# Designed miniproteins, single chains, continued (3): the designs that were tried, part 80

Each design is a single chain, and the fold is of that chain. pLDDT is the mean over its residues in the fold that is shown.

## One batch from the design tools (miniprotein)

Design m10767
Fold by ESMFold2-Fast:
Structure m10767 (fold): chain A 118 residues (1-118)
Amino acid sequence: SEEDLEKIAEYFGVSVEAVKRALEALKNKDPLVERLRHWLESDAPLPNTTIEDVKLLAVASVYNTGLSLETVNEILKRFGLEPLSEEEIEYYTALVGIVDELVHPKDEELRKLIEKLL
């Protein structure tokens, strides 16, 4: 439901649109989601790097370490990439948060809500 989407959006501090986009990527088994899931589930080396992987990993660094947007943009500059848009930041934040909760459950209510919407 829309109320369930709003709860997930509030939990991660992102837009409802970002949550919808992230859930759609999971439903469609987007290769980016599959690579993120494999990386989170294993002690394997970082997945083979695409531009999308670099952007996702930069946002994942903020999510896991509390680094600022300035730090994310400095990481992207190191790879010769343009800074992330607000929409991209929200999308990747939702995507990382949702996949991490499914792989490493920390909040049973949040996990059940995500599973209900998949």
Scores: mean pLDDT 76

Design m10768
Fold by ESMFold2-Fast:
Structure m10768 (fold): chain A 72 residues (1-72)
Amino acid sequence: MAQKVADDLKKGLLELGVPESLADKIAEAVRNKDYQKLGDVLRELRQTVDDPQKVLKILGLVGEAVQEVEES
């Protein structure tokens, strides 16, 4: 259920302070398995989020969501 994984990912990203527009793009890229767009959005994320610990938590959430969608 890629939609539920994407919805849960977006919620987690918003809780970490990721802007909603960026969280939406990340969740959509994961749902669609569009890893080129995911890479582009993660590059934009690194320019927006200045806390290295938050970036690592965000990358962890994205990695878990990608694994769950790929194993579905």
Scores: mean pLDDT 80

Design m10769
Fold by ESMFold2-Fast:
Structure m10769 (fold): chain A 95 residues (1-95)
Amino acid sequence: SRSEFSEEELELIKKLAEEFKFLAAHYGYKLSDEDAERLAELLVDNLVHKKLSLKDTTFALSRTLEEILGQPLSPGLEFQLGVLTIAVRNEIEGK
């Protein structure tokens, strides 16, 4: 990985990887531990280190997940990626 993560960020990544696995499974997709961790790393890196917008971060997640699965996402899963991105940003900002 080219991104450097702190111990706190690595713990967040582990929790988010489990959330990605849960969401994918709920919508009928199978997501490996490695792919879930990749998505979690992408989310944290884009919000914390790269300071990308919610829109750009959500688009990056959706595209990456579609590439991993080799198929289009359900509209519900795509919507939930946006919701998760907002929730994570709010947690990071310490509102």
Scores: mean pLDDT 84

Design m10770
Fold by ESMFold2-Fast:
Structure m10770 (fold): chain A 95 residues (1-95)
Amino acid sequence: MLDEDRILETLREVLREMTDAPEERIEAFLEMLRRHEVLPTVENIARFLGVSRETARKILDALAERLGVSRKELLDFFLERQVDEGIRLIEEGVK
């Protein structure tokens, strides 16, 4: 069972260990994930944190392993939250 706070805290630890990104950049990325503005994809991690796609893949693998889930389950968790927000905006519409 995935918990968003546990995911974000574990990701912070992995990012601090596996990247040379400044703390402010790591926190900004975690905030974007918390707001459901981005998905924790290989491309988003690589571009936002300034690491290679190979390093980003290893970060996701390490995160999934520490949480005891597959990378797919991790991405599906964030995708579901992003889809829910999109549906809400469509249903409420521009009145």
Scores: mean pLDDT 75

Design m10771
Fold by ESMFold2-Fast:
Structure m10771 (fold): chain A 74 residues (1-74)
Amino acid sequence: MELTPEERELLTEALSAAGLGGEAFLDRVLALDPAAMRGLLEARKAVLSRLEELNASERLLQRVEDIIAQGERL
């Protein structure tokens, strides 16, 4: 999945706000680390809510939904 630097920054902030960690955690999610994916699934509502507060694009919200759906299929 290809994220722009701006999308990556917004997602990193949303993950940090949800208590999941910063850029290192995002890198683990993008590498399909099962432990990181489980953490994202557990906090999905908080992450999506924070992205909405940050006025994240529809494209970024859809990409996060795709990541979550991929994690649920593990």
Scores: mean pLDDT 79

Design m10772
Fold by ESMFold2-Fast:
Structure m10772 (fold): chain A 75 residues (1-75)
Amino acid sequence: MENEEKIERVEELVRRAEEALREGRYDEAMALIREASDLIEEILNDPSITEEERERVFEQARRLDRIAREIREAL
């Protein structure tokens, strides 16, 4: 799987996690965060990663951090 495909998958998982958070489905949101975080780690460990791809990945990581913080604050 190319980095672009993995990044698109991360973006999809982040959107789904945001939706789950809005609906109060915290367990699902946390599972999606874990899956996205695993993919982010794989992407960042790829030596062929471009600066643009790295920036996109860090943007998604920041979004995941916000979701995780909101879940913690809600509990």
Scores: mean pLDDT 84

Design m10773
Fold by ESMFold2-Fast:
Structure m10773 (fold): chain A 83 residues (1-83)
Amino acid sequence: GGEEALRLAREALEAAKKAETLEQAIGAVISAIGAQVQTYLAGLGRPTKNGVEGITPEGREAVRLANEAIKIGLEKMKELSAA
């Protein structure tokens, strides 16, 4: 349900913030994409050309957190791959 999608999105965001290696940053981005997919499968989100959009309050929050996790993870991937 909505609690599971939110939990997965929060875990992905925490993983992105804590990532210290390229592999950890990649893992966080993959986890965040999984949280978006779970939001869709749980009926809390709708697929669009730009990814998953939340259609409930819980779905919108889960997608917001997952998008933040992707952003942080990609920024860390760029920093960590430049070594």
Scores: mean pLDDT 85

Design m10774
Fold by ESMFold2-Fast:
Structure m10774 (fold): chain A 91 residues (1-91)
Amino acid sequence: GVEFVRKTIERLLEALGRSGDPVIDLAGAVISTVRKSLDKTLAEIGSNPKKEEIWKQRSSKMMVKLKEAMGEEPDPEEVELAKSYDPSTPL
């Protein structure tokens, strides 16, 4: 649920903190900004299962991209959720 999205963003921030790479550090600043936006959005979508599912897919897409950038293999569940993400779907 909403807690899954939050935990995924927290794991993204933790992974970025371990990189030591200046390019990944820049991505960390972007993700921190997105996380603040998501914290506000999660308060609004917590009662809407459709919006919750879309944000779950979005956070999984971000995790997959981060893991690929760091040379780590994404979890199969994260890959499947990321594939379900449609940017044309209303939030």
Scores: mean pLDDT 64

Design m10775
Fold by ESMFold2-Fast:
Formats: C-alpha cells, structure tokens, sequence
Structure m10775 (fold): chain A 59 residues (1-59)
C-alpha cells in the first residue's frame, strides 16, 4: 500500500477542512494519481505532503 500517498491525501483533506471546503471523491482520486506518479519518480513523503497542501491552498 502507498502509505506515503495516503499521508499526502490526508494532509490535503486537513487543509481543505481548515478552509471550510468540501472535497469530492473525484478530486481525491485525481490527487492520489498525481501523488502516486510523484512517488514513482522518487519524490520524498515530505515533498508529497507539501505539494498536496499547496494544491489545497490554490483551491
């Protein structure tokens, strides 16, 4: 299981909740795909979390 990817998805949901925004299942699935691709390229768990948070902030 891609625990690092799920960690990034969790942080994305946390940031969305802080901004009082609802996240759809489609948005979560798309984020998982992007985080999985980054993890395959060797991006660190901390960087995945950072990118997920940045994405939440742009929404």
Amino acid sequence: MDSDVEGAVYEFKKEMEKRKKTVSDEQLEELRKEMTEMAKKGVSPSSLIGRARTRALKL
Scores: mean pLDDT 77

Design m10776
Fold by ESMFold2-Fast:
Structure m10776 (fold): chain A 83 residues (1-83)
Amino acid sequence: EPSERAAEALEEAARIIDKAHPDDFDAQVLSTLLLIAASILKKYPASREEIVRLLEHYRDAARKFGAPQEAIDLLEEEIERLR
């Protein structure tokens, strides 16, 4: 189930970011956006292409923020599984 796996990857990436940056407002905003995206994917059906675009956007946001490589790798791994 592509949407379910993508949502799980977003939730785990959010957890890693939050844990690594507990007192960082920008990290809290990013993790919240990842959790919102995960919630949307669980509630509404999305095409594989839509899921990939969503994951790529959040991967790029995580990279720009300087998130832990572990979180970025989780998003990349799910993108590659969907291609």
Scores: mean pLDDT 85

Design m10777
Fold by ESMFold2-Fast:
Order: sequence, then structure tokens, then C-alpha cells
Structure m10777 (fold): chain A 72 residues (1-72)
Amino acid sequence: MEKLLELAEEIVERANEEVRDLGASARLVEDEDGRWNVEMEAPDEEALRAALEALARASKEAREEAEKLLEE
């Protein structure tokens, strides 16, 4: 579980770097219930879409990496 969270943090960090100049950012935050959420901040809808696309690209590859970690 914790290794998966670390991988998720790397995904979010990479996506954040791609959209940083747009004023958009994404980060992992823990809920009061212990659930992890991705919080996104964007000045407008176009920047939000860019952030979502960056997250989707980063998460696609990390999804396979996460499955490999679970197989260990």
C-alpha cells in the first residue's frame, strides 16, 4: 500500500511539473478518513484540462508499475 502511495506521489509530481507554467497544480492529500485524493488547482478550465491530461498520461504507465508492486 505505502509503495503504491509513493508511486502515486511521483505520478502527481510529474504531472504537476508539466502544467506548472499554466498555474495548475496537482497533489496528493489525505482525507480525514485516511483516503488519498488528488487535489487539483487551476486558474481556468483550459489549465484544468491540461493538468488532467498530464495526470492521465503519467498514471497510465504508473498503473502497470503499481500492479507490479502488488505482485511482490
Scores: mean pLDDT 71

Design m10778
Fold by ESMFold2-Fast:
Structure m10778 (fold): chain A 83 residues (1-83)
Amino acid sequence: SAEEKRRLAEEGIELAEKALEYITDEIDRGVIQLLIGMARVFLRREDYETAVEFAKRALKLALKYVTDEELKEEIKAKLKEME
């Protein structure tokens, strides 16, 4: 449903923002911040499918830097839910 996609985008953005503290590469950090920004733009435009896609991309890039096991598992679970 549209509300489920909205929830997935919002939760994906929140996880990606938490993951930013683990990003040691400034270029990849900038790319992830851009992807989060794009997810927020499409969320505001009620294009929830596109918002989920940008949140998903941000999470995939952030995942390689996350060293916290609990956050890593939350991100992996969210990515599976976004399939």
Scores: mean pLDDT 90

Design m10779
Fold by ESMFold2-Fast:
Structure m10779 (fold): chain A 92 residues (1-92)
Amino acid sequence: SKIEELIEEMKKLVEEAAKKGYISQRDADLVLRTLDKLKEAVEKGDKEEANIYATLLIIHLTIGEKHSKNEKARKIYKELRDKVAEIADLIE
């Protein structure tokens, strides 16, 4: 599904960003764990739980963008946030 494709794209982006040192491993691990929970909720058809995890991701990614002093990190957080917003629209 398009949601599953977006989640896998986000996971790859997060892993590459952590590998390049643009975001901390701690932050990457938190985002990856929340993406796994979002994926599980979507696969189970739990629309309410999926929306909760999407909302938590948007909040966390927005905080990450605002607190990042590195332009590469800010761009990555923004791209991730945009992908989560697309997922939220698809969950409707």
Scores: mean pLDDT 87

Design m10780
Fold by ESMFold2-Fast:
Structure m10780 (fold): chain A 96 residues (1-96)
Amino acid sequence: SKEELVEESLELAKKLLKLASLQEIIEMLRKQPGATEELITIATAILTAAYALENPESSVSPEAAERMIEVIKEHLPEELLEKTLELLKKVLKELE
């Protein structure tokens, strides 16, 4: 389901952010085969939301992060979420 894909992507994003900076993760995503600008934008939104939820004092509030997650769940097709999750999984393999 879209909910499970978004939840798995957020948990993976939280794990990635403990291993590398947001900028390092984005650069690694760009190096993956099949990484389109659309998928990078979606992954960046998920990473930003994950960071905000773990760091309430950051420039993005937890409330804004929850709103970003709702927009992702409502407006993005499941196929794009699946492709985004696969790119995040590839970056995790390179960092571990």
Scores: mean pLDDT 84

Design m10781
Fold by ESMFold2-Fast:
Structure m10781 (fold): chain A 60 residues (1-60)
Amino acid sequence: KTAENAARLKLVAKKMGLSIDDTVDLLSKLAKDLGVSLEYLLTNLTDDELIDAVELVRSL
């Protein structure tokens, strides 16, 4: 929602070797599957938890 959330998305994307758009798409897909908003994930998960979430959605 804020510049801090944008910076966190950029950090996660960089660590995962993804574009920001791809990272947002994967996290949005996970949020939808969990019945929550993307903003909820960004507010309630740590950076490490966001990385784990992206890996989970991308793995097999």
Scores: mean pLDDT 79

Design m10782
Fold by ESMFold2-Fast:
Structure m10782 (fold): chain A 107 residues (1-107)
Amino acid sequence: MKVERTLTDEQEQKVIDFIEEYLKKNFKSVYEITTSPEFVALMLAALDLGLDPRALADVLEKSHPQITRAFAFAVVLSLVQHRDELKEKYKDIYEKWKAKLEEILAS
């Protein structure tokens, strides 16, 4: 179901593992996640690097027991729909996370 093989399975797993650890470590509630510019910028950077939106929803569900599958999909869909506006709004944070994820993929 990957239309574009922008990331290998190994590269996708590296990004997934990093995001899961970051979310578990830095956010204690669903509210903190959904209101965080850092969260929004990180998710958009991952999507722009070619991470499958469904894989991203899976990471959200796994990161916090309170996040349902439906909620995770709604969050990712909202980010995709508002992608350009959110990237402009959080440009500096977005560029930071894009560079960080590219570094992880290069290792």
Scores: mean pLDDT 78

Design m10783
Fold by ESMFold2-Fast:
Structure m10783 (fold): chain A 67 residues (1-67)
Amino acid sequence: ATAEELIEKAVEALEKYKDYAAAASAVQEGRDLGLIEEESAREAIEAAGTGKATAEELRKMVEEGLK
C-alpha cells in the first residue's frame, strides 16, 4: 500500500464509519511499512484510537510525518 492509500483508509474509517480502531490500524500499517516517521506515527495512532482527532487533523498529522 502507498502512504496516500493508507491516509485515505484512516480518514474514511474516522469520517464515514467512526471506527477509531480501524483508523489507528491504518496508521500502524503505514508505520510498519516505514512510510511515516516513528514519532508522528505514534502520535497519530494514539489520537485516532482515542477519538481525540478529527479526520482532517488525522490527515495532517500523517502527512506531516511522511518520509
Scores: mean pLDDT 81

Design m10784
Fold by ESMFold2-Fast:
Structure m10784 (fold): chain A 65 residues (1-65)
Amino acid sequence: MARTRELIERLVALVQEGLALLRESGDTSDPEVVALQAEVRALVAELEPHAEEGQRLAEELEAAA
């Protein structure tokens, strides 16, 4: 469970930072926003056994974009 917990914690941090950055810039083509979305997708893929929770967080970030 340690790996899954670490990935979820990272995903939560990335989602929060992505939403804050997006709210300030409002530009989804910003390289930082694009990089955060790519990191979220990679973490979601690694969380495949717990994909439902990971997918919800990734979708929240993408929906904001």
Scores: mean pLDDT 67

Design m10785
Fold by ESMFold2-Fast:
Structure m10785 (fold): chain A 78 residues (1-78)
Amino acid sequence: SRAEKMARVEELIRRAADGEELSAEEQEFLRAFHEEQVKEWEATIVDGKASEEGKKLYEEVTQPAAEALARIRAREAA
């Protein structure tokens, strides 16, 4: 379910924030989930404004996932 996917993403974000090294499969899961959520969020934008629910999901899940992925990319680039 979506809730189970979100719980898994939250766990992966927490582990990455704690300095744990994520596997390639875990990184791909975060990336795929982030892309799905961004597309869903963008689809809810009307007249350049996102719904309040969409903004909360973006801030609480999508943005932290993007930040975790950015940290992973920075480590791989070093």
Scores: mean pLDDT 69

Design m10786
Fold by ESMFold2-Fast:
Structure m10786 (fold): chain A 84 residues (1-84)
Amino acid sequence: LSPEEVALLRRMLALALETDEPLSQREIAERLGVSQSTVSRLADKLELLSKSRIHAEQLAAALARALGLDEAAVIARVAAGEPL
């Protein structure tokens, strides 16, 4: 993943954790102020199982793999508003 894609993933994870519910690509794009195409391409690149209902756990797993970190640590840091 590019640094820009990692930054977007982190923002998507923070949003999913705050809403406590799965989000569609459209909802993520609208709330983060990015194009739906950008979110869709990233979701496709990450092979997310449900592109219409993106869960925080899926985003955390993808971000953890990209950064070489533990998934639980990524969730904890993002939920606390801490940098990765």
Scores: mean pLDDT 77

Design m10787
Fold by ESMFold2-Fast:
Structure m10787 (fold): chain A 67 residues (1-67)
Amino acid sequence: SEEEIKAILEKYPVDPISGESLRGKKVVLTDSGEVFHKEALEKLKENIDPVTRKKITSYKEIPEELV
C-alpha cells in the first residue's frame, strides 16, 4: 500500500545505487524490496539488485506525492 511505500522511504531516504536523495526524481519500488531512482535502475545491465542480489523482474512507480 502507499503507507508501506512511505515507511520504506522514511527508512531509506536515498537511492542505494547513486547515494542521492530520492526527492525530485522518479522513483520505483522493485520486487526485490528496494527503492531506486528509475534512471539508476534503467542503467542496470543485469537487472540484479546490487543491495540484495535478487533478480529484479518487476517494479512499481512511486507517485511524486509520496517522495
Scores: mean pLDDT 69

Design m10788
Fold by ESMFold2-Fast:
Structure m10788 (fold): chain A 73 residues (1-73)
Amino acid sequence: SLEKAKELFLEAAKLANASEEEKEKLVTLAKYLSGEEVSPEELDEALAAANKLYEKASEEARQLIAEAVGIAK
């Protein structure tokens, strides 16, 4: 579910103190993983934001990111 994946990404972003711009990029990643079309540039930015979040994330936040990716697919 896109909605559930989006919620999990936003919860992980909140735990990592992500900016509003970073949160929007994570929503774009959730759309891509759920099969929606995104531009290559938007995808690159979304992946960069997700990688940055994951590197800073606690174990709990990393688990939320993994769950969001699994649900979005």
Scores: mean pLDDT 73

Design m10789
Fold by ESMFold2-Fast:
Structure m10789 (fold): chain A 100 residues (1-100)
Amino acid sequence: MEELEKKLEELEKRLEELDERVRKLLEEAKELGDKEAIRAAIRAEATLSMARMLLWEARKMLEKKAPEEEIKELLEKIEKVLEELEKELEEAEKLIEEAK
């Protein structure tokens, strides 16, 4: 449980950093008016929302003292979603740079 709590805190911190990147990216894409960049930014925002919901579920499972194995599986799933989000952000950032 202590190890899972630490992992959850690390993922929550990572989400906050990615949230800031998504917000900046979405504003820049809309300002440029590039359709592809806007679509990429919206996709990243959707993935961010999914990660946030999963983190909330993981926190609730810890509070309810759910089986450690189930919490661990959810945390691993969240980590993969955050990795996907980072790739989406990199692609969207590239599209914005190319649109300039």
Scores: mean pLDDT 85

Design m10790
Fold by ESMFold2-Fast:
Structure m10790 (fold): chain A 60 residues (1-60)
Amino acid sequence: MSPAQIVGRYLRLSIVEGNYQEGLNLLIQDENLRAGKPPTTAKPREEGESYAEWRKRQMA
């Protein structure tokens, strides 16, 4: 994807969902998919959960 498309997705997810970190997660999933790797688990971050805690849960 072009950098403009990545930034656009970031802004859209941050504004619409009110969660910048959740937007970042979806970008990482897309990057992994395009790189031929399995995407990270698509479970959304729970409210009150930190980005570090959410990341650890995805890897477990």
Scores: mean pLDDT 57

Design m10791
Fold by ESMFold2-Fast:
Structure m10791 (fold): chain A 93 residues (1-93)
Amino acid sequence: MTEEQARELLRRIDEAERRGLADFGTRVLRTVVQVALELGLSLSEALRVAVRILSDLDTPFGKEIAEAVENKDEKALREHVRRVIEELRREER
């Protein structure tokens, strides 16, 4: 993912939040985009991470992520995103 792609996605997320469309998904997406840019992930890899997190909301891991978002614990949320990235990279091997 390029810095320009990340900035555009973050801008769209900010616009959605300003319009009152902010929810759990937009908060997760923002953190995924930021971590993906820092770790040099592609746009498709970043989207796969976001889809995995949102699909796993009914699991114990999804509950931990939901608690991090509710508590506005960016450190915990970033740590969970990194764990999902490691799991997905392990599955591709």
Scores: mean pLDDT 74

Design m10792
Fold by ESMFold2-Fast:
Structure m10792 (fold): chain A 91 residues (1-91)
Amino acid sequence: SAEYRARLEELVRRAEEELGPEAAEALRELGRKALEAAEAGDTQKAVSLAVAGALRLIGLALDKGADLEKASELSLEFLRLIEEAIEEAEK
């Protein structure tokens, strides 16, 4: 839904501020695909893409010496967003 896409864009904005543009772009691409999969009822694909996005944020933070705590927080919020989108699609 438009509401979940707006929440994703807010997370992308925060990722850009905290972790840089590479993290923001990765989250936008994988997050968009994860939301599309969730809305289509493809739970396995949505979860796989959400996990890939979370791991990518953490990996980028580790590789660049960025704030791992902030990367972990954003990753958990992203996973929760996709979980909520999956649950909403199942109603």
Scores: mean pLDDT 85

Design m10793
Fold by ESMFold2-Fast:
Structure m10793 (fold): chain A 64 residues (1-64)
Amino acid sequence: MSLDQQEAGVRAAITLLAQDPQAPRSRIVETLKAAGLDEDTATSIATVLTRLVQQGHQLQVPQP
C-alpha cells in the first residue's frame, strides 16, 4: 500500500472527526477503506482516533 493512500485516508478521517466528533467508528473505517486502506489497518487507525476523541483530545485538520 502506498504512503499517499494512507496519508489521504488519515486526513479524511481526521477531517470527519473534526467536523463530527460523534461520528461512529464504522463511518471512520469506511472513510479509511474508501482511501484504499486494508480493513485491519483502517480498523486500527479508527480505534486510535475514536479513543483520542473520547478522551477529550481535539484533532486538528491537517492543512497544506
Scores: mean pLDDT 73

Design m10794
Fold by ESMFold2-Fast:
Structure m10794 (fold): chain A 81 residues (1-81)
Amino acid sequence: MSAWARLALAETVDEEAEALVELYREDPEFLEEFVVPRLKYIALYGSEEERERALAVLRRAIELDPALAEPLAPVLELLEK
């Protein structure tokens, strides 16, 4: 299964975080161009629950692969305010 399909089907924070890490490793440009803008939209306009889940997913993904801290920093700055 592609990392993108796994991300779309993820039911838990851990599953979503693992899919995000795999996507970054397979196609970092796709993550930056498509996934990061979507996460920024959730950070700015999502519900409290959507923002809380996104923050948990991003923090977990960075724990799994610290290299994700740099591309995800703009989203984390918006979610942690």
Scores: mean pLDDT 79

Design m10795
Fold by ESMFold2-Fast:
Structure m10795 (fold): chain A 81 residues (1-81)
Amino acid sequence: GPEEEEALRHLDKIEEELLRLAEESESPEARLSAGSSAGLVGIVRGLLRLGYLSPEEAIKLAEELKEKAKKAVEEKEFYKE
């Protein structure tokens, strides 16, 4: 339905943001954190399409993955100095 289509578009935007974060990250550990979160958004998309997640649940999980990845990148870049 329309809500699923909106959720899929939202997941695509988050995945693009995470892949961009990986591309812009200098450390291999930061790149892995951002890239693996992008992969997990792909899994969330799959679960949404299979009906195992509602559109609302999928968006929430993807946003949580984005926030977690941003924090992990900041920590890894700060730690490597």
Scores: mean pLDDT 85

Design m10796
Fold by ESMFold2-Fast:
Structure m10796 (fold): chain A 88 residues (1-88)
Amino acid sequence: DLRELLERAMELIRRAIERGLLDPEAVKAAERLIELFRLYLEDPEAARRRLAEELGVEELTDEDLEYYMRVYARAVARGLEALLAAAE
């Protein structure tokens, strides 16, 4: 379920920030991802417009938008789960 994956990714980001595991640039990138994931869950049309503008494309299909959300969330979840597991 994409919603569960996005919520999991956002929770992992918050935990990593709270534990001081991210440098300042990584915190900024993580905050931008939380904003994008939140927009997707609350207002998918706003998320589509924002991502299309950031990617420099005229439009994104629903399939493209779901694909990017899934790719970003999986990358974050995998990386941060490993980081949190390795931290003392």
Scores: mean pLDDT 84

Design m10797
Fold by ESMFold2-Fast:
Structure m10797 (fold): chain A 106 residues (1-106)
Amino acid sequence: GEAKLDELEERLARELEELVERMRREGVPEPEILRRLRELLERKKREVEETEDDEEVRKELLYRLEVGIEVLELELKRLRGELDEAQFREELAARAAELAARRAAL
């Protein structure tokens, strides 16, 4: 159910925040931080695919993790100068709109 999804998403968000804070404290460069965050999300995606028995929860978590991975890829492109701030905002808004539309359809 939605309560389980929200709890798992909140837990993941805290884990990501703690990892970022630790890496910044250790002087890890921003591109390396984003790479490690992407690796963590890809690992979580694999874990959900292998361990989540609730099909609806699994599908929604996999979708949210995929969106998170895409957002991190956009951030990396922005840091490399491949996207300007306007392009980054437009792509991020499009991903957010896709997630909101899908959630409304559930």
Scores: mean pLDDT 76

Design m10798
Fold by ESMFold2-Fast:
Structure m10798 (fold): chain A 73 residues (1-73)
Amino acid sequence: RKAFESEEFQLDVLLALYDIATAIAINEAKRRGDEKKVEEIKKLGDEYRQKMLDARSVEKAEEILKEFIKKLK
């Protein structure tokens, strides 16, 4: 089994994608001068990051990431 095919590696990739999506959303809100939106994204991000860490499977982590991205729009 190659490391990049492991469930642990896939979960790490999903967590990294989550962190990237959060950073992009915060930076876009900052560019608009929307401080309230920055705080809302940070709070939502903290809640969903914990859910991602608690995910038992790649499928569950993908669902959490998709839900989070949908809420950022």
Scores: mean pLDDT 77

Design m10799
Fold by ESMFold2-Fast:
Structure m10799 (fold): chain A 96 residues (1-96)
Amino acid sequence: QPSFPRLEDAFEHYIAYLKEHLDTETDAEKHIEVSLALAEEAIKNHQYINAAGHLAFAKLLLQKLPPEKQKEYQARIDALIAQLPAPLRALIERHV
C-alpha cells in the first residue's frame, strides 16, 4: 500500500468505518454528548488528535437527530472544532 501521511490515512479509515456503521447507531444524542465531553477534556489536555476524532464522530451522528437538535449540536461541535490546530480542522472539513 502506498505510504500516505499516517495521521490522514488513519483518520480517513476511521471516518469510513463510522460512515459504514452509522445506520446501526440507536442512541445518537447520548453518544454526541459523550463525544463532546471527551473532546472538551482532550482539548484541555492538549490531546488535539483525540479531540478531532471525538468531534468527527459527533458530527457524523448529527444526521441521526431531528433538524432542531442537529442545529443545536452543530453549533457546539463547531465551537470546539474552532479550538483545534488548523491542520486538524482541515482534516475534519475534508473527510466529514
Scores: mean pLDDT 79

Design m10800
Fold by ESMFold2-Fast:
Structure m10800 (fold): chain A 102 residues (1-102)
Amino acid sequence: DASRVPALVEVLRAAAESEEEFDAETLAALNELVKIGDPRAVEPLLEVLERSKNPFRRAAAAHALGIIGDPRAIPALERLATDESEAEMVRQAAREALERIR
């Protein structure tokens, strides 16, 4: 339901500042945004990908961006896929997302 996208986006924005794993509310919001496929989800997912200190959150955001398939995510995903200082799970998620978008 696209009418819920603004509320779901706010849940993800709050999550971008957290250092803990995604709670059930954040995971539900992420899954619903991916199911909707609305491009308004791209910017908040990029914020999670770039600012979250938790590698599990960044990997989840990369996978979601890959499923949505919006090419705006490509530059950020390319940086993470080749960043040797990044966690391997995040690099792998970024590479898989790029393969889905391209």
Scores: mean pLDDT 76

Design m10801
Fold by ESMFold2-Fast:
Structure m10801 (fold): chain A 70 residues (1-70)
Amino acid sequence: AAEKQAELEEAISKAIEVLRERLRTEEGMSDEDIEQKIKSVREAFARAVEKGYRITVDDNGLITVEPLED
């Protein structure tokens, strides 16, 4: 789909905020551990986009990263 990159970045940011709340409420993680995990997730998404991986956002806000089939 010829969607804007800005829309994808906004969707990723929203999913990361949801992940922050879940890690805090469900896992009881410290703020430091949550920030480390969020940083790793953001870096993984940036690398996936640069390598041409397909990123799909589900109706529940779940982000799926799939490698391209060569």
Scores: mean pLDDT 68

